# Designed miniproteins, single chains, continued (2): the designs that were tried, part 74

Each design is a single chain, and the fold is of that chain. pLDDT is the mean over its residues in the fold that is shown.

## One batch from the design tools (miniprotein)

Design m6726
Fold by ESMFold2-Fast:
Structure m6726 (fold): chain A 99 residues (1-99)
Amino acid sequence: MEENIKKAEEYLKKGKEAFEKGDVRTAADYYTLAIRYYFKSGEYEKAAQVAIEAAEKFKDVNPTIARNFYRVAADLYEKLGKTEEAEKLREKADSLPLV
């Protein structure tokens, strides 16, 4: 669905801008919305890739947010039948420091 993809791209841009401003909570919320709209469009692999990107950006600033995004990516890869890739993402989530 083209409309949902456009909304996902808009939210992804806003998430990146919020992250650059140091607004960690707002950035996480926009990344979550971007993932949701890619998911609604049937773009499951793109949604997973955005979740991995968010997890990697947040791992040094907020490990709890990063862990949640790795788990979202793992759930999406599991839906795609990529079970081994999903397990690796869960291992990355579990390896992050508790804060």
Scores: mean pLDDT 86

Design m6727
Fold by ESMFold2-Fast:
Structure m6727 (fold): chain A 66 residues (1-66)
Amino acid sequence: NAEEHLEQGKRLMEQGRYEDAVPHFEEAIRLDPNYAEALENLGKALEKLGRTDLARPYFESAKRLR
């Protein structure tokens, strides 16, 4: 479910495996598009990968849901 994908992505982030974390956060968002924590974590993963311009919309979406 969405929570399992969020937790797997967060574990990969802790391991520095940012490229591997991205699809887990994307799946969490696909299952729950209003999942603010998943949107924020996708943004963080993208920033770690140097894709700051791609990260920004996800941070903005997460902020609007809070």
Scores: mean pLDDT 87

Design m6728
Fold by ESMFold2-Fast:
Structure m6728 (fold): chain A 82 residues (1-82)
Amino acid sequence: SSEVQKEILAGFLLLAAKGGVTLLKRAIERGSMTPEQKEEELKALRELLEYIESLLPELKEEVQKKLKEELEEIREELEELE
């Protein structure tokens, strides 16, 4: 079903977002990013999180709750990187 496809997509995109945050943290710690590059990557990750959240209303309530909790954790990590 389209619901199952969206659940798989949301889960995969969440893994991508978590990986992106980890890589961004490492790049910042290494001093290998300009302020402009950092802002572009933060913006891209925020847009990815907004897209994932847009998929949630079509998923089962229990899946929505779990994914919302994971999205909030990633948002908190991104705020710490600003």
Scores: mean pLDDT 85

Design m6729
Fold by ESMFold2-Fast:
Structure m6729 (fold): chain A 57 residues (1-57)
Amino acid sequence: LKEAGEYAAKKKDEELLIELGKLAVQLGDYETARYIAELAEKAGMWKAAKEIRKIIE
């Protein structure tokens, strides 16, 4: 998941990042979900970051 999130961030694929963040939450891996949200923030994909953090919160 972390490697897939890094790939999606490099490609600026907001939809894929949101799906990966949701998948991490479904697996109970909140650490990876937060990491994916941070990747989205660093890449300037604020919509994806907001969606993922809303699920974690």
Scores: mean pLDDT 81

Design m6730
Fold by ESMFold2-Fast:
Structure m6730 (fold): chain A 95 residues (1-95)
Amino acid sequence: SNAEFDRLMEEAEKLIDEATKLVKKAREYLKQGNFEEAKKLIEQVRKKIDELRKLISRARELGTTPEQLRRVTILEFVLLAIESEVYLIEKKIEK
C-alpha cells in the first residue's frame, strides 16, 4: 500500500541519516588515530546498512508507480555510496 511504502521510505531516510552521521564521526576518529573508536562506529554502521538493505528490498516489492520505483532506486544508490565509504574506512583501519 502507499501508506506502507511511505512508512518504509521514512524509516530508510532515518537510517541513512543515522549511518551518515556515524560514518562522519568514524572518519574524524580515524584522522585522530583512534582506530578503536572508528571500528566501533563502523560496526554500528554495518548493522544500519543491513537494516536499510532489508527495508529497500521490501520497498522495491511494494513499489507500483514509476515515482515509487525511482525513490527506491535513489535509496539503492545512497546505500552503495555508504557501503563504499565504510569499505574505505575499514581498509584504513586494517592498513
Scores: mean pLDDT 89

Design m6731
Fold by ESMFold2-Fast:
Structure m6731 (fold): chain A 96 residues (1-96)
Amino acid sequence: MSLKSKAAALYAAGGILYVAGEIEKETDPKRAAEYYLEAGELFIKAAELYEEAGDKELAIEALKKAIEAYRKAKELGHPEAEENLKKAEEKLKEVE
């Protein structure tokens, strides 16, 4: 499997978990925070693989999605979200 195909699969998986977070955010905010955090982690992995594949534009898109997911996790009180958000924002600044 190519790096780009693997990155696309991880990006899609992150999108599914982000949507799961959106569905759960009012009924189970703790579960929603977990979904958003996991979505962010998958988007970061996708970004790393896109970067390895030489696709800077897709890497930036995935990093922006990770930042959005981590912001949502932070808003819902996930204890790991603040650190992950800062790391994602720093990585985006380095790639841009």
Scores: mean pLDDT 89

Design m6732
Fold by ESMFold2-Fast:
Structure m6732 (fold): chain A 58 residues (1-58)
Amino acid sequence: MEEKIKELEKDPSKSGELALALAELGKLDEAMEVIRKHKGKSDKDAVRAYLLIQEKLA
């Protein structure tokens, strides 16, 4: 999982996928930071990451 995150970090086009992976690992602050930098785009992975963060914070 950590290796996958490092690969995703080097590809800015995969920011939504990176945010989802970070949220799944419980790195909620990092995942939220990635979502904010993702340009507020309605990407499926970014939306899923945001919902997962909200669920884990509840």
Scores: mean pLDDT 70

Design m6733
Fold by ESMFold2-Fast:
Structure m6733 (fold): chain A 105 residues (1-105)
Amino acid sequence: SVEEITQQLFEKRDELVEEALKVLEELGIAVTPELRNAIIAQATIENLKNDVEYLLSLGLSEEQILKHALKLIPLIIARDALKQIGRYEGLEELNLRFLEILQEL
């Protein structure tokens, strides 16, 4: 169920946050305290549930979401955190990386 997947992802929230921060660093995006706080906010139960529902809407199975969570969800977190604070640098690169991972599934 969406609730069970969301709970499993929330248990891994620190890893999801770390992977999102690594992606931003790899893209050369400056991680300010405001951006760091936005990333942490994206890893709440409510926002992770929205991410699960989004991935299901793209045609992924629950098993695929769990298997690829540490690759897919950090990209969504990074994108949504940047948009939340009005920063748009790296959004195209995040989206391309996300689509490339989806094609490999």
Scores: mean pLDDT 90

Design m6734
Fold by ESMFold2-Fast:
Structure m6734 (fold): chain A 87 residues (1-87)
Amino acid sequence: MASVEELLEAFEELARELEAAGLREEAARLREAVERLDAEAAKEAARRAARALLERLRGRPPDAAEEAGIEAAAEAVGEAVRKIAEL
């Protein structure tokens, strides 16, 4: 449904949003992982970014339900990178 170009643009938009939130290192890691088509690196970058954003928003470490949400988001990012790599 989404083209490779649309997925790449979505990742670039996500990286820009992370930079705007002050997460420049996490944005750089995500961009590097996507450029290398490294699904596991992209998943890890997404996991770190989501955790950092949530900790800033809540002022505490994520609870079990929030950690599950972080893992689901990271898995979705990894899956998208895998789809790009297969095309």
Scores: mean pLDDT 78

Design m6735
Fold by ESMFold2-Fast:
Structure m6735 (fold): chain A 70 residues (1-70)
Amino acid sequence: SEVEEEKRKLILRGVALEIEAVGLEIDAELIKKYSKLSEEEIEAKVKALLEEAERLRKEAEELYKKAEEL
């Protein structure tokens, strides 16, 4: 049915956003451990990556909620 296909598409989009968020969280951890940047630059880059990861996770939650409502 069209409803089941729409649910599947919303879930797959949510999963894709969560994968992107995990990638950003890994990048933040790698910058902390291996970067030769200044402490201030590391803090700024890590903050930006983690804020973007949180945004993507919230978007994924909204997509999952829409899928549950179908």
Scores: mean pLDDT 90

Design m6736
Fold by ESMFold2-Fast:
Structure m6736 (fold): chain A 65 residues (1-65)
Amino acid sequence: SLTLETAEGLILMAGWIAGERVDVEIRGDTIIVTIPVRDEAANAEMIELIRKAGEDLGVRVEVRL
């Protein structure tokens, strides 16, 4: 799906900009994002950006730490 591919790209870009390595996997209609634990504040900001990207594109996102 073009929508899922776009969301994956945005999530990877957000991780790169934040200086974090994130792993992204698409399973069916859901994007699974694994975020390395750096610190609580950085993780909270990253999770919020990922959630907003999913909401804006109407895709399901699951975040794992």
Scores: mean pLDDT 70

Design m6737
Fold by ESMFold2-Fast:
Structure m6737 (fold): chain A 88 residues (1-88)
Amino acid sequence: MKAEAEKYYQLGLDYFAQGKFEEAREYYQKALELNPNYSKAYYDLGLMYMMRGEFEEAIEYFQKALELNPNYEDAKTALENVKKKLGL
């Protein structure tokens, strides 16, 4: 199960790198279906919403990543940056 979740996450990263965000999102969701504690997948979903200017949704995904992994520095930094854009 963990290895399969990681494979779907890696496919999500590959599509993200190609700019295929809808396909990347589908594979991140598959990874989360197999491993609901996959904080990296929540972080990358947050980045996608941030790139779309949907900062409130990006905050929710970054917060979820931090709830699962409180030491996730990238998610903490991204959350702080998005909050600054909203004047929070």
Scores: mean pLDDT 83

Design m6738
Fold by ESMFold2-Fast:
Structure m6738 (fold): chain A 69 residues (1-69)
Amino acid sequence: SLAQELLEAGEKGDPKYVDKLIEHLSNPDQKVREAAALALGKIGDPRFVKPLIESIGRISSEVLLEAFN
């Protein structure tokens, strides 16, 4: 699934996926949005911080908290 592919990109920790993951924070599928947020958190690239904050209300608080930790 797309969500699984995004989580795998996060596990690889490659910053080249950051822009694509940020794009999917706006995906109409809730599971895809959650996977993108978690993957961005795993990569830890500071470019994700502002887009993730702007996603408050579209992604659950629990997933956002996990992404920032």
Scores: mean pLDDT 76

Design m6739
Fold by ESMFold2-Fast:
Structure m6739 (fold): chain A 77 residues (1-77)
Amino acid sequence: SALEAALKAGLKAVIDQAVYLAREKGADFALEQGKRALKTLASRAVAQGLDPATVKAMVKAAEEELKKALAKVAKEQ
């Protein structure tokens, strides 16, 4: 669906931006900003009519990917 595709693209953009921020500001700051952005996207997707359970599953997967990406940046220094 178009709504699911839009959410998927938004979640990916949040992770990419968080990786960039982590290199500049540190992983903890990037994680905080990323989590806030994911929550905002989740709320918008539900408001647009996407199923809450689908949104929750997609956001949970994105949050795990975010955590893994930021852990890699933290190891790189």
Scores: mean pLDDT 86

Design m6740
Fold by ESMFold2-Fast:
Structure m6740 (fold): chain A 56 residues (1-56)
Amino acid sequence: SKLEEGEKEMARAYLLAAEGRLSEEEAIRRVQEAAKRYGIPEESMKRAIEGIRAAS
C-alpha cells in the first residue's frame, strides 16, 4: 500500500542518518517529503523526525 511504501522511505532515511550517510537536515527533509507524498499521519512523521534527531 502507499502507507507501507511511505513507512519504508521514512525508515530508510532514519537508517541512513543513523549510519552517518545523510545529515540530520537531509533525513528530515526526506521524511517530510515521504509523509506528504504517501499521506503519512503527522504523528508518525513526528516520531520518525524525533528518531533522526536522537540518532544525530
Scores: mean pLDDT 82

Design m6741
Fold by ESMFold2-Fast:
Structure m6741 (fold): chain A 57 residues (1-57)
Amino acid sequence: DLEEKLELEEKEKKEKEKGLEELLNVLEEDMAKQNQAAQDSFKKNVEALLPETKEVV
């Protein structure tokens, strides 16, 4: 039946949507960790610049 084929396509679309939601969740966690690492690196870089202005005149 053509109707069965349409139902199969709908199921595939819903499965893809669920997969995307899971991927978004994983990506959000990865991005949060990446952003934290980037912030930490940025802070260290700023701190590395500050001693040059205050140290060894």
Scores: mean pLDDT 74

Design m6742
Fold by ESMFold2-Fast:
Structure m6742 (fold): chain A 65 residues (1-65)
Amino acid sequence: KKIGIAKIDVELIGDKTLFIKKGDKVEVEVNGGEITIKNLKTGEETVLKLTDPVMKEKVLSLFEF
């Protein structure tokens, strides 16, 4: 797992909708085609199922690690 800081306000639509504000700390775990993102400020999380490596990289680029 990696801890990152959100670069921008973002809405992630996975198994749940996760709202993240710029500057929020997030915990990110990558397992194959799944990315689990938890907002450490709210305790809310979502799981993104990403089959496209480009989309995976775009999601990870939203955070500073």
Scores: mean pLDDT 76

Design m6743
Fold by ESMFold2-Fast:
Structure m6743 (fold): chain A 87 residues (1-87)
Amino acid sequence: MEEEAEKLFNEGQIAYSKGDYEKAVKLFEEALKLRPDDVILHEFLADVYRKLGDYEKAISYYEKALALDPTNKDIQEKLEELRKELE
């Protein structure tokens, strides 16, 4: 199971780097089903949804990541930045 989640995560990162955000979402969502409490996967899903312009889902996933790691300043800054973009 760890190997499958890691493979999906790596393939998702490759898709993201190539600008294939829809493929990245699918791969990260499949990885998240295997690791539902993974802070990094929630952050990457938020990053991808932000690139897709789905700001509601991006905010939701950043908030879920912060619920798992409330002191994570990087995620706090990303969420604050995204909220400022919507003003």
Scores: mean pLDDT 85

Design m6744
Fold by ESMFold2-Fast:
Structure m6744 (fold): chain A 66 residues (1-66)
Amino acid sequence: MAEEAAERARETARKLGLSEEEAEEIARHAREAAERHGVAGEVGALLLAVARAIEQENPELQKGRG
């Protein structure tokens, strides 16, 4: 269910060192995406969480270079 997607996204964000506020935002996004798009939405939300964590850890990897 979408709630499980939200929980996994929150756990992933915390493991990646994101703040609790960012983890909650990602979890909310994952829940809504999973409800709207099922598994595809859940995967997309998890990829977004990973991308945010990478950008937070490596500012040099900021998008917009292209």
Scores: mean pLDDT 69

Design m6745
Fold by ESMFold2-Fast:
Structure m6745 (fold): chain A 100 residues (1-100)
Amino acid sequence: MKATKIEPSKEAVEAANKVIKEKGKGVEGVAAGAEAAARLEADTLPANSTATATTEEGVEITISRLGPDGPVAAVGVMTVERPDKEQTYATAFALSAELA
């Protein structure tokens, strides 16, 4: 599906960075960071739009709203390179229409 790409707010990116630094870049920290960014963008994100930010810890957070009253969804992805293995994991998070 095609959505209008927009820049995420500075506040959303900073909130995600703060949460990931506090909780770590594991699944729990990535999920909490994506939720924090999505909550800040939920009130300002236009219908049929997507915002993508990369945190300073390397987590890519994509926040999308599809439809005028649809829920806001956020996905956090972290890629970790190791000497013997590259590991990528993703955490998906969705907000209800009441939070968007």
Scores: mean pLDDT 65

Design m6746
Fold by ESMFold2-Fast:
Structure m6746 (fold): chain A 75 residues (1-75)
Amino acid sequence: DAAGRAEAEARGQAHVPLVRATNEIVDELEAMKKAGASQEEIDKFLERKYKELAARVGEPLARAVVESARETVKL
């Protein structure tokens, strides 16, 4: 599992727990959906979070976090 190995390495380098990052994005997405946010607003939010995470932990791990959040909230 290449994603799992890269995740372990990134945690050591960035000192950021990726599970926590995923949960925070999930909570924000659920709040946005309850507030009646449009699909465009949700997509822009996820693009911003992806870019922020990619700068810290690299694109593959940032993608995995964003995808996990989308699946969890059933977007």
Scores: mean pLDDT 74

Design m6747
Fold by ESMFold2-Fast:
Structure m6747 (fold): chain A 64 residues (1-64)
Amino acid sequence: MEREVDRALADMLLALGKNLAKQGKYDEAIEVYREAATLYRRSGDVEGAQLAEEEAKILEEKKK
């Protein structure tokens, strides 16, 4: 179903964001985490969306 596809894609983007952050590509990681959060919300996974948003926020603070 569409909700499960969005959640699976969000999980993949969350993993990609973590990999980009590990490489020091914070701007790209933040954008990927925001996309993951959007997909989690579309799938009804509020907890996953909050996790992705928190990861993006942490990287935004580390960029300073």
Scores: mean pLDDT 81

Design m6748
Fold by ESMFold2-Fast:
Structure m6748 (fold): chain A 58 residues (1-58)
Amino acid sequence: SKEAAAKAGLEGDGAGARAAAEGASQTVSMNTGRQGTKEAADRAGVSAEEAAKAARES
């Protein structure tokens, strides 16, 4: 799980950033703004989620 999350975070950094900017923008424009943001965050922000979690735990 941690290793899979790290892999997704690294790949999401490039692919997720592009998909989030283009794909999420389309999804947000439709009507699922919060859902689209969450999906984009899951792809690109696994590392961000873990960083935020570490900050909250700290």
Scores: mean pLDDT 53

Design m6749
Fold by ESMFold2-Fast:
Structure m6749 (fold): chain A 61 residues (1-61)
Amino acid sequence: MERVVENMLAFLRANPALKAQADAIAAKPTLEEKYRGLMKVARENPDAVAEAGAALESARS
């Protein structure tokens, strides 16, 4: 779970439109707050999150 959150944040930071939001989420003190922030970004930007997820899976292979 923690590793997945950090990997998703890294990919979101690569998108200049979402970098500021990802940086703000990464600065949160707890894993729960980071996860909640990611869920919000995913709802608002489903296509960007889907692309990040696909890229992460490809990079892991």
Scores: mean pLDDT 71

Design m6750
Fold by ESMFold2-Fast:
Structure m6750 (fold): chain A 58 residues (1-58)
Amino acid sequence: GYVWSLEEVREEAERLIAESPPEVAEKIREILEKAPETPLEREIALALARMIAAIEKL
């Protein structure tokens, strides 16, 4: 099964940042920097980052 690791979360975030406009990329970085390193908080931060990237596409 798939399990979120801290490294995987960071790699996905870096990919989202690279594919997003600078405006959206800054928001993604802010969310990730504010998240503590607890498993739930980092997964929530990534989910929010994905949502912001999706809104940019809209």
Scores: mean pLDDT 63

Design m6751
Fold by ESMFold2-Fast:
Structure m6751 (fold): chain A 87 residues (1-87)
Amino acid sequence: AEELVREGLRELAAGLDAAGAGDLEAAREHFRRAAELLRKAAELSGNEALLELAEAVERLGEALEAGDLEAAEKAAKEAEEALEKAK
């Protein structure tokens, strides 16, 4: 589970860097990978905060794909809150 959390958080960080650089396609792919890894980590560990984080990151990726900036901002806030709970 720890390895999946580490890889998932690395993908999340890469996605945020890509989004900051304006590479929304790369950001979306990184967020998708982060959500998959964090969801698997949540299933193995039983940590609900990791599942909340995975779901928020998945919504962030979907919002960016749809070009919905309001939904993306909301999902980013939810991801930040879930990450604090998962620490």
Scores: mean pLDDT 80

Design m6752
Fold by ESMFold2-Fast:
Structure m6752 (fold): chain A 74 residues (1-74)
Amino acid sequence: MSAEVRRAAEELKAAALSSPTPAVEAMVRRVREEGVSPAEAFRALADAVRATPPGPPRVLSDEEAEEAARRMAA
């Protein structure tokens, strides 16, 4: 259970670079279908965000955006 929630949160974080809203909805739905409550899904997402070191936001270059898309498709 917790491992599935953590995995979904990490996948969501990676996908957020390219497509935040539909990625969030898809991951929450998937985690719920695996028997995890929405509260646990959001908690795992919050934990994943909290673990990310603080830094200024960045705008992806065309090259970085393409690499992120390929990484998501892999």
Scores: mean pLDDT 56

Design m6753
Fold by ESMFold2-Fast:
Structure m6753 (fold): chain A 90 residues (1-90)
Amino acid sequence: AEAVADRIVAAFLADPRGRKLVEELKEKAKELQEALEAGDEEKVKELEEELKRLIEEVERLVREAAAAVPGATPEALALALQRVAAEIAS
C-alpha cells in the first residue's frame, strides 16, 4: 500500500504539470498568509477560491498518475494525496 502510494507521488512529481501546480500552490499559500496577516478579507476569499481550484487540479493529476500504477487502491491514492499535501506544505 505505502510503496504504491510512493510510486503515485513519484509519477505525479515527474510530470511537469504536477511540478508546476506544486510551485503555484506554494506561491498562492504564501500570498494567502500575507493577506491573512494584512486583514484583507476580500483578497483572502479570492485566494481561498484559487487554492481550492488548484487543489482540485492536483487531485485530478494524482488520480491520473494512480491510473498508470498497478495495484493503485483507494487507500494508496489517499496516502499519495496526503504526501503531495505535505510536499506543498514544505
Scores: mean pLDDT 82

Design m6754
Fold by ESMFold2-Fast:
Structure m6754 (fold): chain A 55 residues (1-55)
Amino acid sequence: AVEELAKKAAEIAKKEEDKEVAAKKIQALVDKLGPLTDEEEAKLRDAIGEALEAR
């Protein structure tokens, strides 16, 4: 589900200091789900932003 993907993406963003490596890992998760809607993409971006703010 998108919620699980957002949670995993947030964890990757918190753990990976290298932005390119983090983006590549997140993209691999997105590719497994198939194409995202605009709402799903926005939710994913919000989760990543919150994880970065919380550190």
Scores: mean pLDDT 71

Design m6755
Fold by ESMFold2-Fast:
Structure m6755 (fold): chain A 83 residues (1-83)
Amino acid sequence: HMEEKRETLIEIVKKLKEAHAKAQEILATNEDLSEEEIEKLEKEYEELDKKAKELTEEKVKKEEIIEALEKVGLLDVAERLRK
């Protein structure tokens, strides 16, 4: 059932976009992040990366996931999936 897979992709893209927006906001404010806040952001990115890889393993078209990640500006995550 492709609709469920598409909905999951959209959800992941939204979460990746939110994580990216948060990182940009932090950079814009020039506020010192606590070590705990940095670790939390790193874990969130790792979770999203893992989720994207799981979709690839579920036989979702790999290129669609990569394109979605690139579109939200997460080029590093997209490059990791490409390998």
Scores: mean pLDDT 62

Design m6756
Fold by ESMFold2-Fast:
Structure m6756 (fold): chain A 71 residues (1-71)
Amino acid sequence: MTETVELRLPSHEAAGAFLAHLAALEARGLVTVHEITLEAESTALDAPVRVTLTGTFTAEGRAELRAFLAA
């Protein structure tokens, strides 16, 4: 199923962790990323980053992403 998710991550480090997790899911064939947009509020490492992601998810990919976002 194709879904769009928006989230605000508290730092560039958190955004990097999210992108690494997403890349791992894509490598496992659990998600196909169609569009991803990152908007940092500033260049500071502790600046929040807004992420907008549109992707096609398997059932397992959706569960994994949901679990990551709930943590």
Scores: mean pLDDT 78

Design m6758
Fold by ESMFold2-Fast:
Structure m6758 (fold): chain A 55 residues (1-55)
Amino acid sequence: DKLKEEALALLEAILTQQGKLSPELVEQARKELAGASDEELRQGILELRAAQERL
Protein backbone atom coordinates (compact mmCIF):
# COMPACT_ATOMS: atom_id res chain seq x y z
CA ASP A 1 0.00 0.00 0.00
CA LYS A 2 2.94 2.43 0.39
CA LEU A 3 3.38 2.48 -3.41
CA LYS A 4 -0.32 3.23 -3.92
CA GLU A 5 -0.26 6.02 -1.33
CA GLU A 6 2.92 7.52 -2.85
CA ALA A 7 1.41 7.44 -6.37
CA LEU A 8 -1.82 9.02 -5.10
CA ALA A 9 0.08 11.72 -3.17
CA LEU A 10 2.12 12.62 -6.27
CA LEU A 11 -1.01 12.77 -8.43
CA GLU A 12 -2.78 14.98 -5.86
CA ALA A 13 0.26 17.32 -5.79
CA ILE A 14 0.23 17.60 -9.60
CA LEU A 15 -3.54 18.19 -9.73
CA THR A 16 -3.25 20.81 -6.97
CA GLN A 17 -0.51 22.69 -8.86
CA GLN A 18 -2.65 22.59 -12.04
CA GLY A 19 -5.71 23.82 -10.08
CA LYS A 20 -7.62 20.66 -11.06
CA LEU A 21 -7.77 18.85 -7.71
CA SER A 22 -11.25 17.48 -7.04
CA PRO A 23 -12.66 14.67 -4.84
CA GLU A 24 -13.97 12.93 -7.98
CA LEU A 25 -10.53 12.82 -9.64
CA VAL A 26 -8.92 11.59 -6.41
CA GLU A 27 -11.53 8.81 -6.08
CA GLN A 28 -11.05 7.79 -9.74
CA ALA A 29 -7.25 7.69 -9.26
CA ARG A 30 -7.64 5.62 -6.08
CA LYS A 31 -9.79 3.07 -7.95
CA GLU A 32 -7.25 2.82 -10.79
CA LEU A 33 -4.35 2.42 -8.34
CA ALA A 34 -6.24 -0.31 -6.43
CA GLY A 35 -6.07 -2.54 -9.54
CA ALA A 36 -2.42 -1.77 -10.37
CA SER A 37 0.51 -4.15 -9.80
CA ASP A 38 3.61 -3.12 -7.82
CA GLU A 39 5.56 -2.86 -11.10
CA GLU A 40 2.88 -0.63 -12.65
CA LEU A 41 2.86 1.53 -9.49
CA ARG A 42 6.66 1.94 -9.53
CA GLN A 43 6.59 2.92 -13.21
CA GLY A 44 3.68 5.30 -12.58
CA ILE A 45 5.48 6.95 -9.66
CA LEU A 46 8.54 7.62 -11.86
CA GLU A 47 6.31 9.16 -14.55
CA LEU A 48 4.38 11.26 -11.99
CA ARG A 49 7.63 12.54 -10.44
CA ALA A 50 8.86 13.56 -13.91
CA ALA A 51 5.52 15.32 -14.57
CA GLN A 52 5.70 17.12 -11.19
CA GLU A 53 9.20 18.43 -12.02
CA ARG A 54 7.74 19.97 -15.20
CA LEU A 55 5.25 22.00 -13.13
Scores: mean pLDDT 77

Design m6759
Fold by ESMFold2-Fast:
Parts: structure tokens; C-alpha cells; sequence
Structure m6759 (fold): chain A 75 residues (1-75)
């Protein structure tokens, strides 16, 4: 799980959001309660959907909902 999460971060740094998304999904398949991967996946989805779509709003809500658990997990 952690290896896929770190690979997702590396793809984001390379400006490859679709590859980052797939790696975060794999991290969550291995560990569904992985708060860091859940937050990063929601954040990437925000960047992938146009601002005027329902999917963008849903991704923003998911990101905001996952943020507190992410902040606790990275401390």
C-alpha cells in the first residue's frame, strides 16, 4: 500500500495525474482505510474534472471530507 502511495506522489511531481490516480487507487485496494491515499485520490480528481461539472463538486466535497484524517495521519 505505502509503495503505491509513494509512486502516486512521484507521478504527481512529474505532472502525470492519471498515473498518480491509478497508483492511489491501488493503494486503497490494498488498504481501504488509507487516509493519505484517499485524500490524494480526491485531490487529483478535483484537478481532472472541469470546474462547472457535478463530478468536480463531488470530488471537492470528498477531498474536504478526507482532509482531517489525512492531516492526522501525516503528523
Amino acid sequence: ALAHYNLGLAYEAQNKPFLAKEEYKKALELKPDFAEAKYQLAKINVTLYPPTTTERKEAEDARDAAKPAYEEAVK
Scores: mean pLDDT 74

Design m6760
Fold by ESMFold2-Fast:
Structure m6760 (fold): chain A 63 residues (1-63)
Amino acid sequence: MKVSEEDREELRKIALEEGLTPEQAEQVVDLAIKAWEQLGEEYDKELLKRIVRLIAQTLKDKA
């Protein structure tokens, strides 16, 4: 899977909008991309955006 820098920036912005720090946003985006790559699924930007939001919301709820 190849995620463009533009798409990566968009995912990072979503995590920041959920109230994460820049460092947390970077980690969440990396984790979501890595998880998607392990599934071997076709690249779906909208689904990846939803995964980033879910992870970000989970982190915000716990910390």
Scores: mean pLDDT 74

Design m6761
Fold by ESMFold2-Fast:
Structure m6761 (fold): chain A 110 residues (1-110)
Amino acid sequence: SMEEKIEKLKELVAEIQRDHAEFVRALQAGDWPAALAALDRIVEKAREIAKITNNPEIQKLVDELEQAKAEFRAAVAAGDTEGAYESFARILDALSKILDIVEKEIEKLK
């Protein structure tokens, strides 16, 4: 139902916000395995949001997020601090845009 979709979207947003906080905390600690694990969870939940909303703008941003994640993982594996920072900025940009669109989608469904 529409109510079930709204509640699931709210739950996924809250979980992404928690995983984002863990991602940032892990990065500040230099804990690359924890950062990559948190990023994996963020991407999985963003992908689920794209499926629920069936919004092509969110789907495009999820693709950008997945590409930025792959670039971040490769930079970390190579010890490329500059590349990791660039990928991090792209992850934050894509995620921010996804969450903004989701908020508007939730408002439309109410």
Scores: mean pLDDT 87

Design m6762
Fold by ESMFold2-Fast:
Structure m6762 (fold): chain A 65 residues (1-65)
Amino acid sequence: MDLLAVATRDYTATRPGELTIKKGDRLIVTGERVIDGSTYWEAKSEKTGEVGLVPAGALEIVGEV
């Protein structure tokens, strides 16, 4: 089950495997990861087609796909 999400803020990737996103970007969330006590979404950017991790607090789930 995939979820549609919208970036609530800008986020710059700080390590390999993360996505850089801008507020208002649309992403497809395909999973969750907990890394070092923090929750991340596994997501695909609709804008760039890139797949990676973003902090859970940076996205708002807006629907299912």
Scores: mean pLDDT 80

Design m6763
Fold by ESMFold2-Fast:
Structure m6763 (fold): chain A 56 residues (1-56)
Amino acid sequence: GKAIAVKDFPADTPAVVALKKGDEVEILKEHSDGTVVVEKDGKVGLVDSSYLEKVS
């Protein structure tokens, strides 16, 4: 599924993906602890679910 970033998420490590408000990402996996594996521009990484709004 797809999601839109609702706020900026700065990232400087390879394990996470940096987001800007309005960025579209693909959700690959959701974890019960609130972390989400996303793909953006060919990069796969972790983001906190509070930074994302699912596109219905």
Scores: mean pLDDT 76

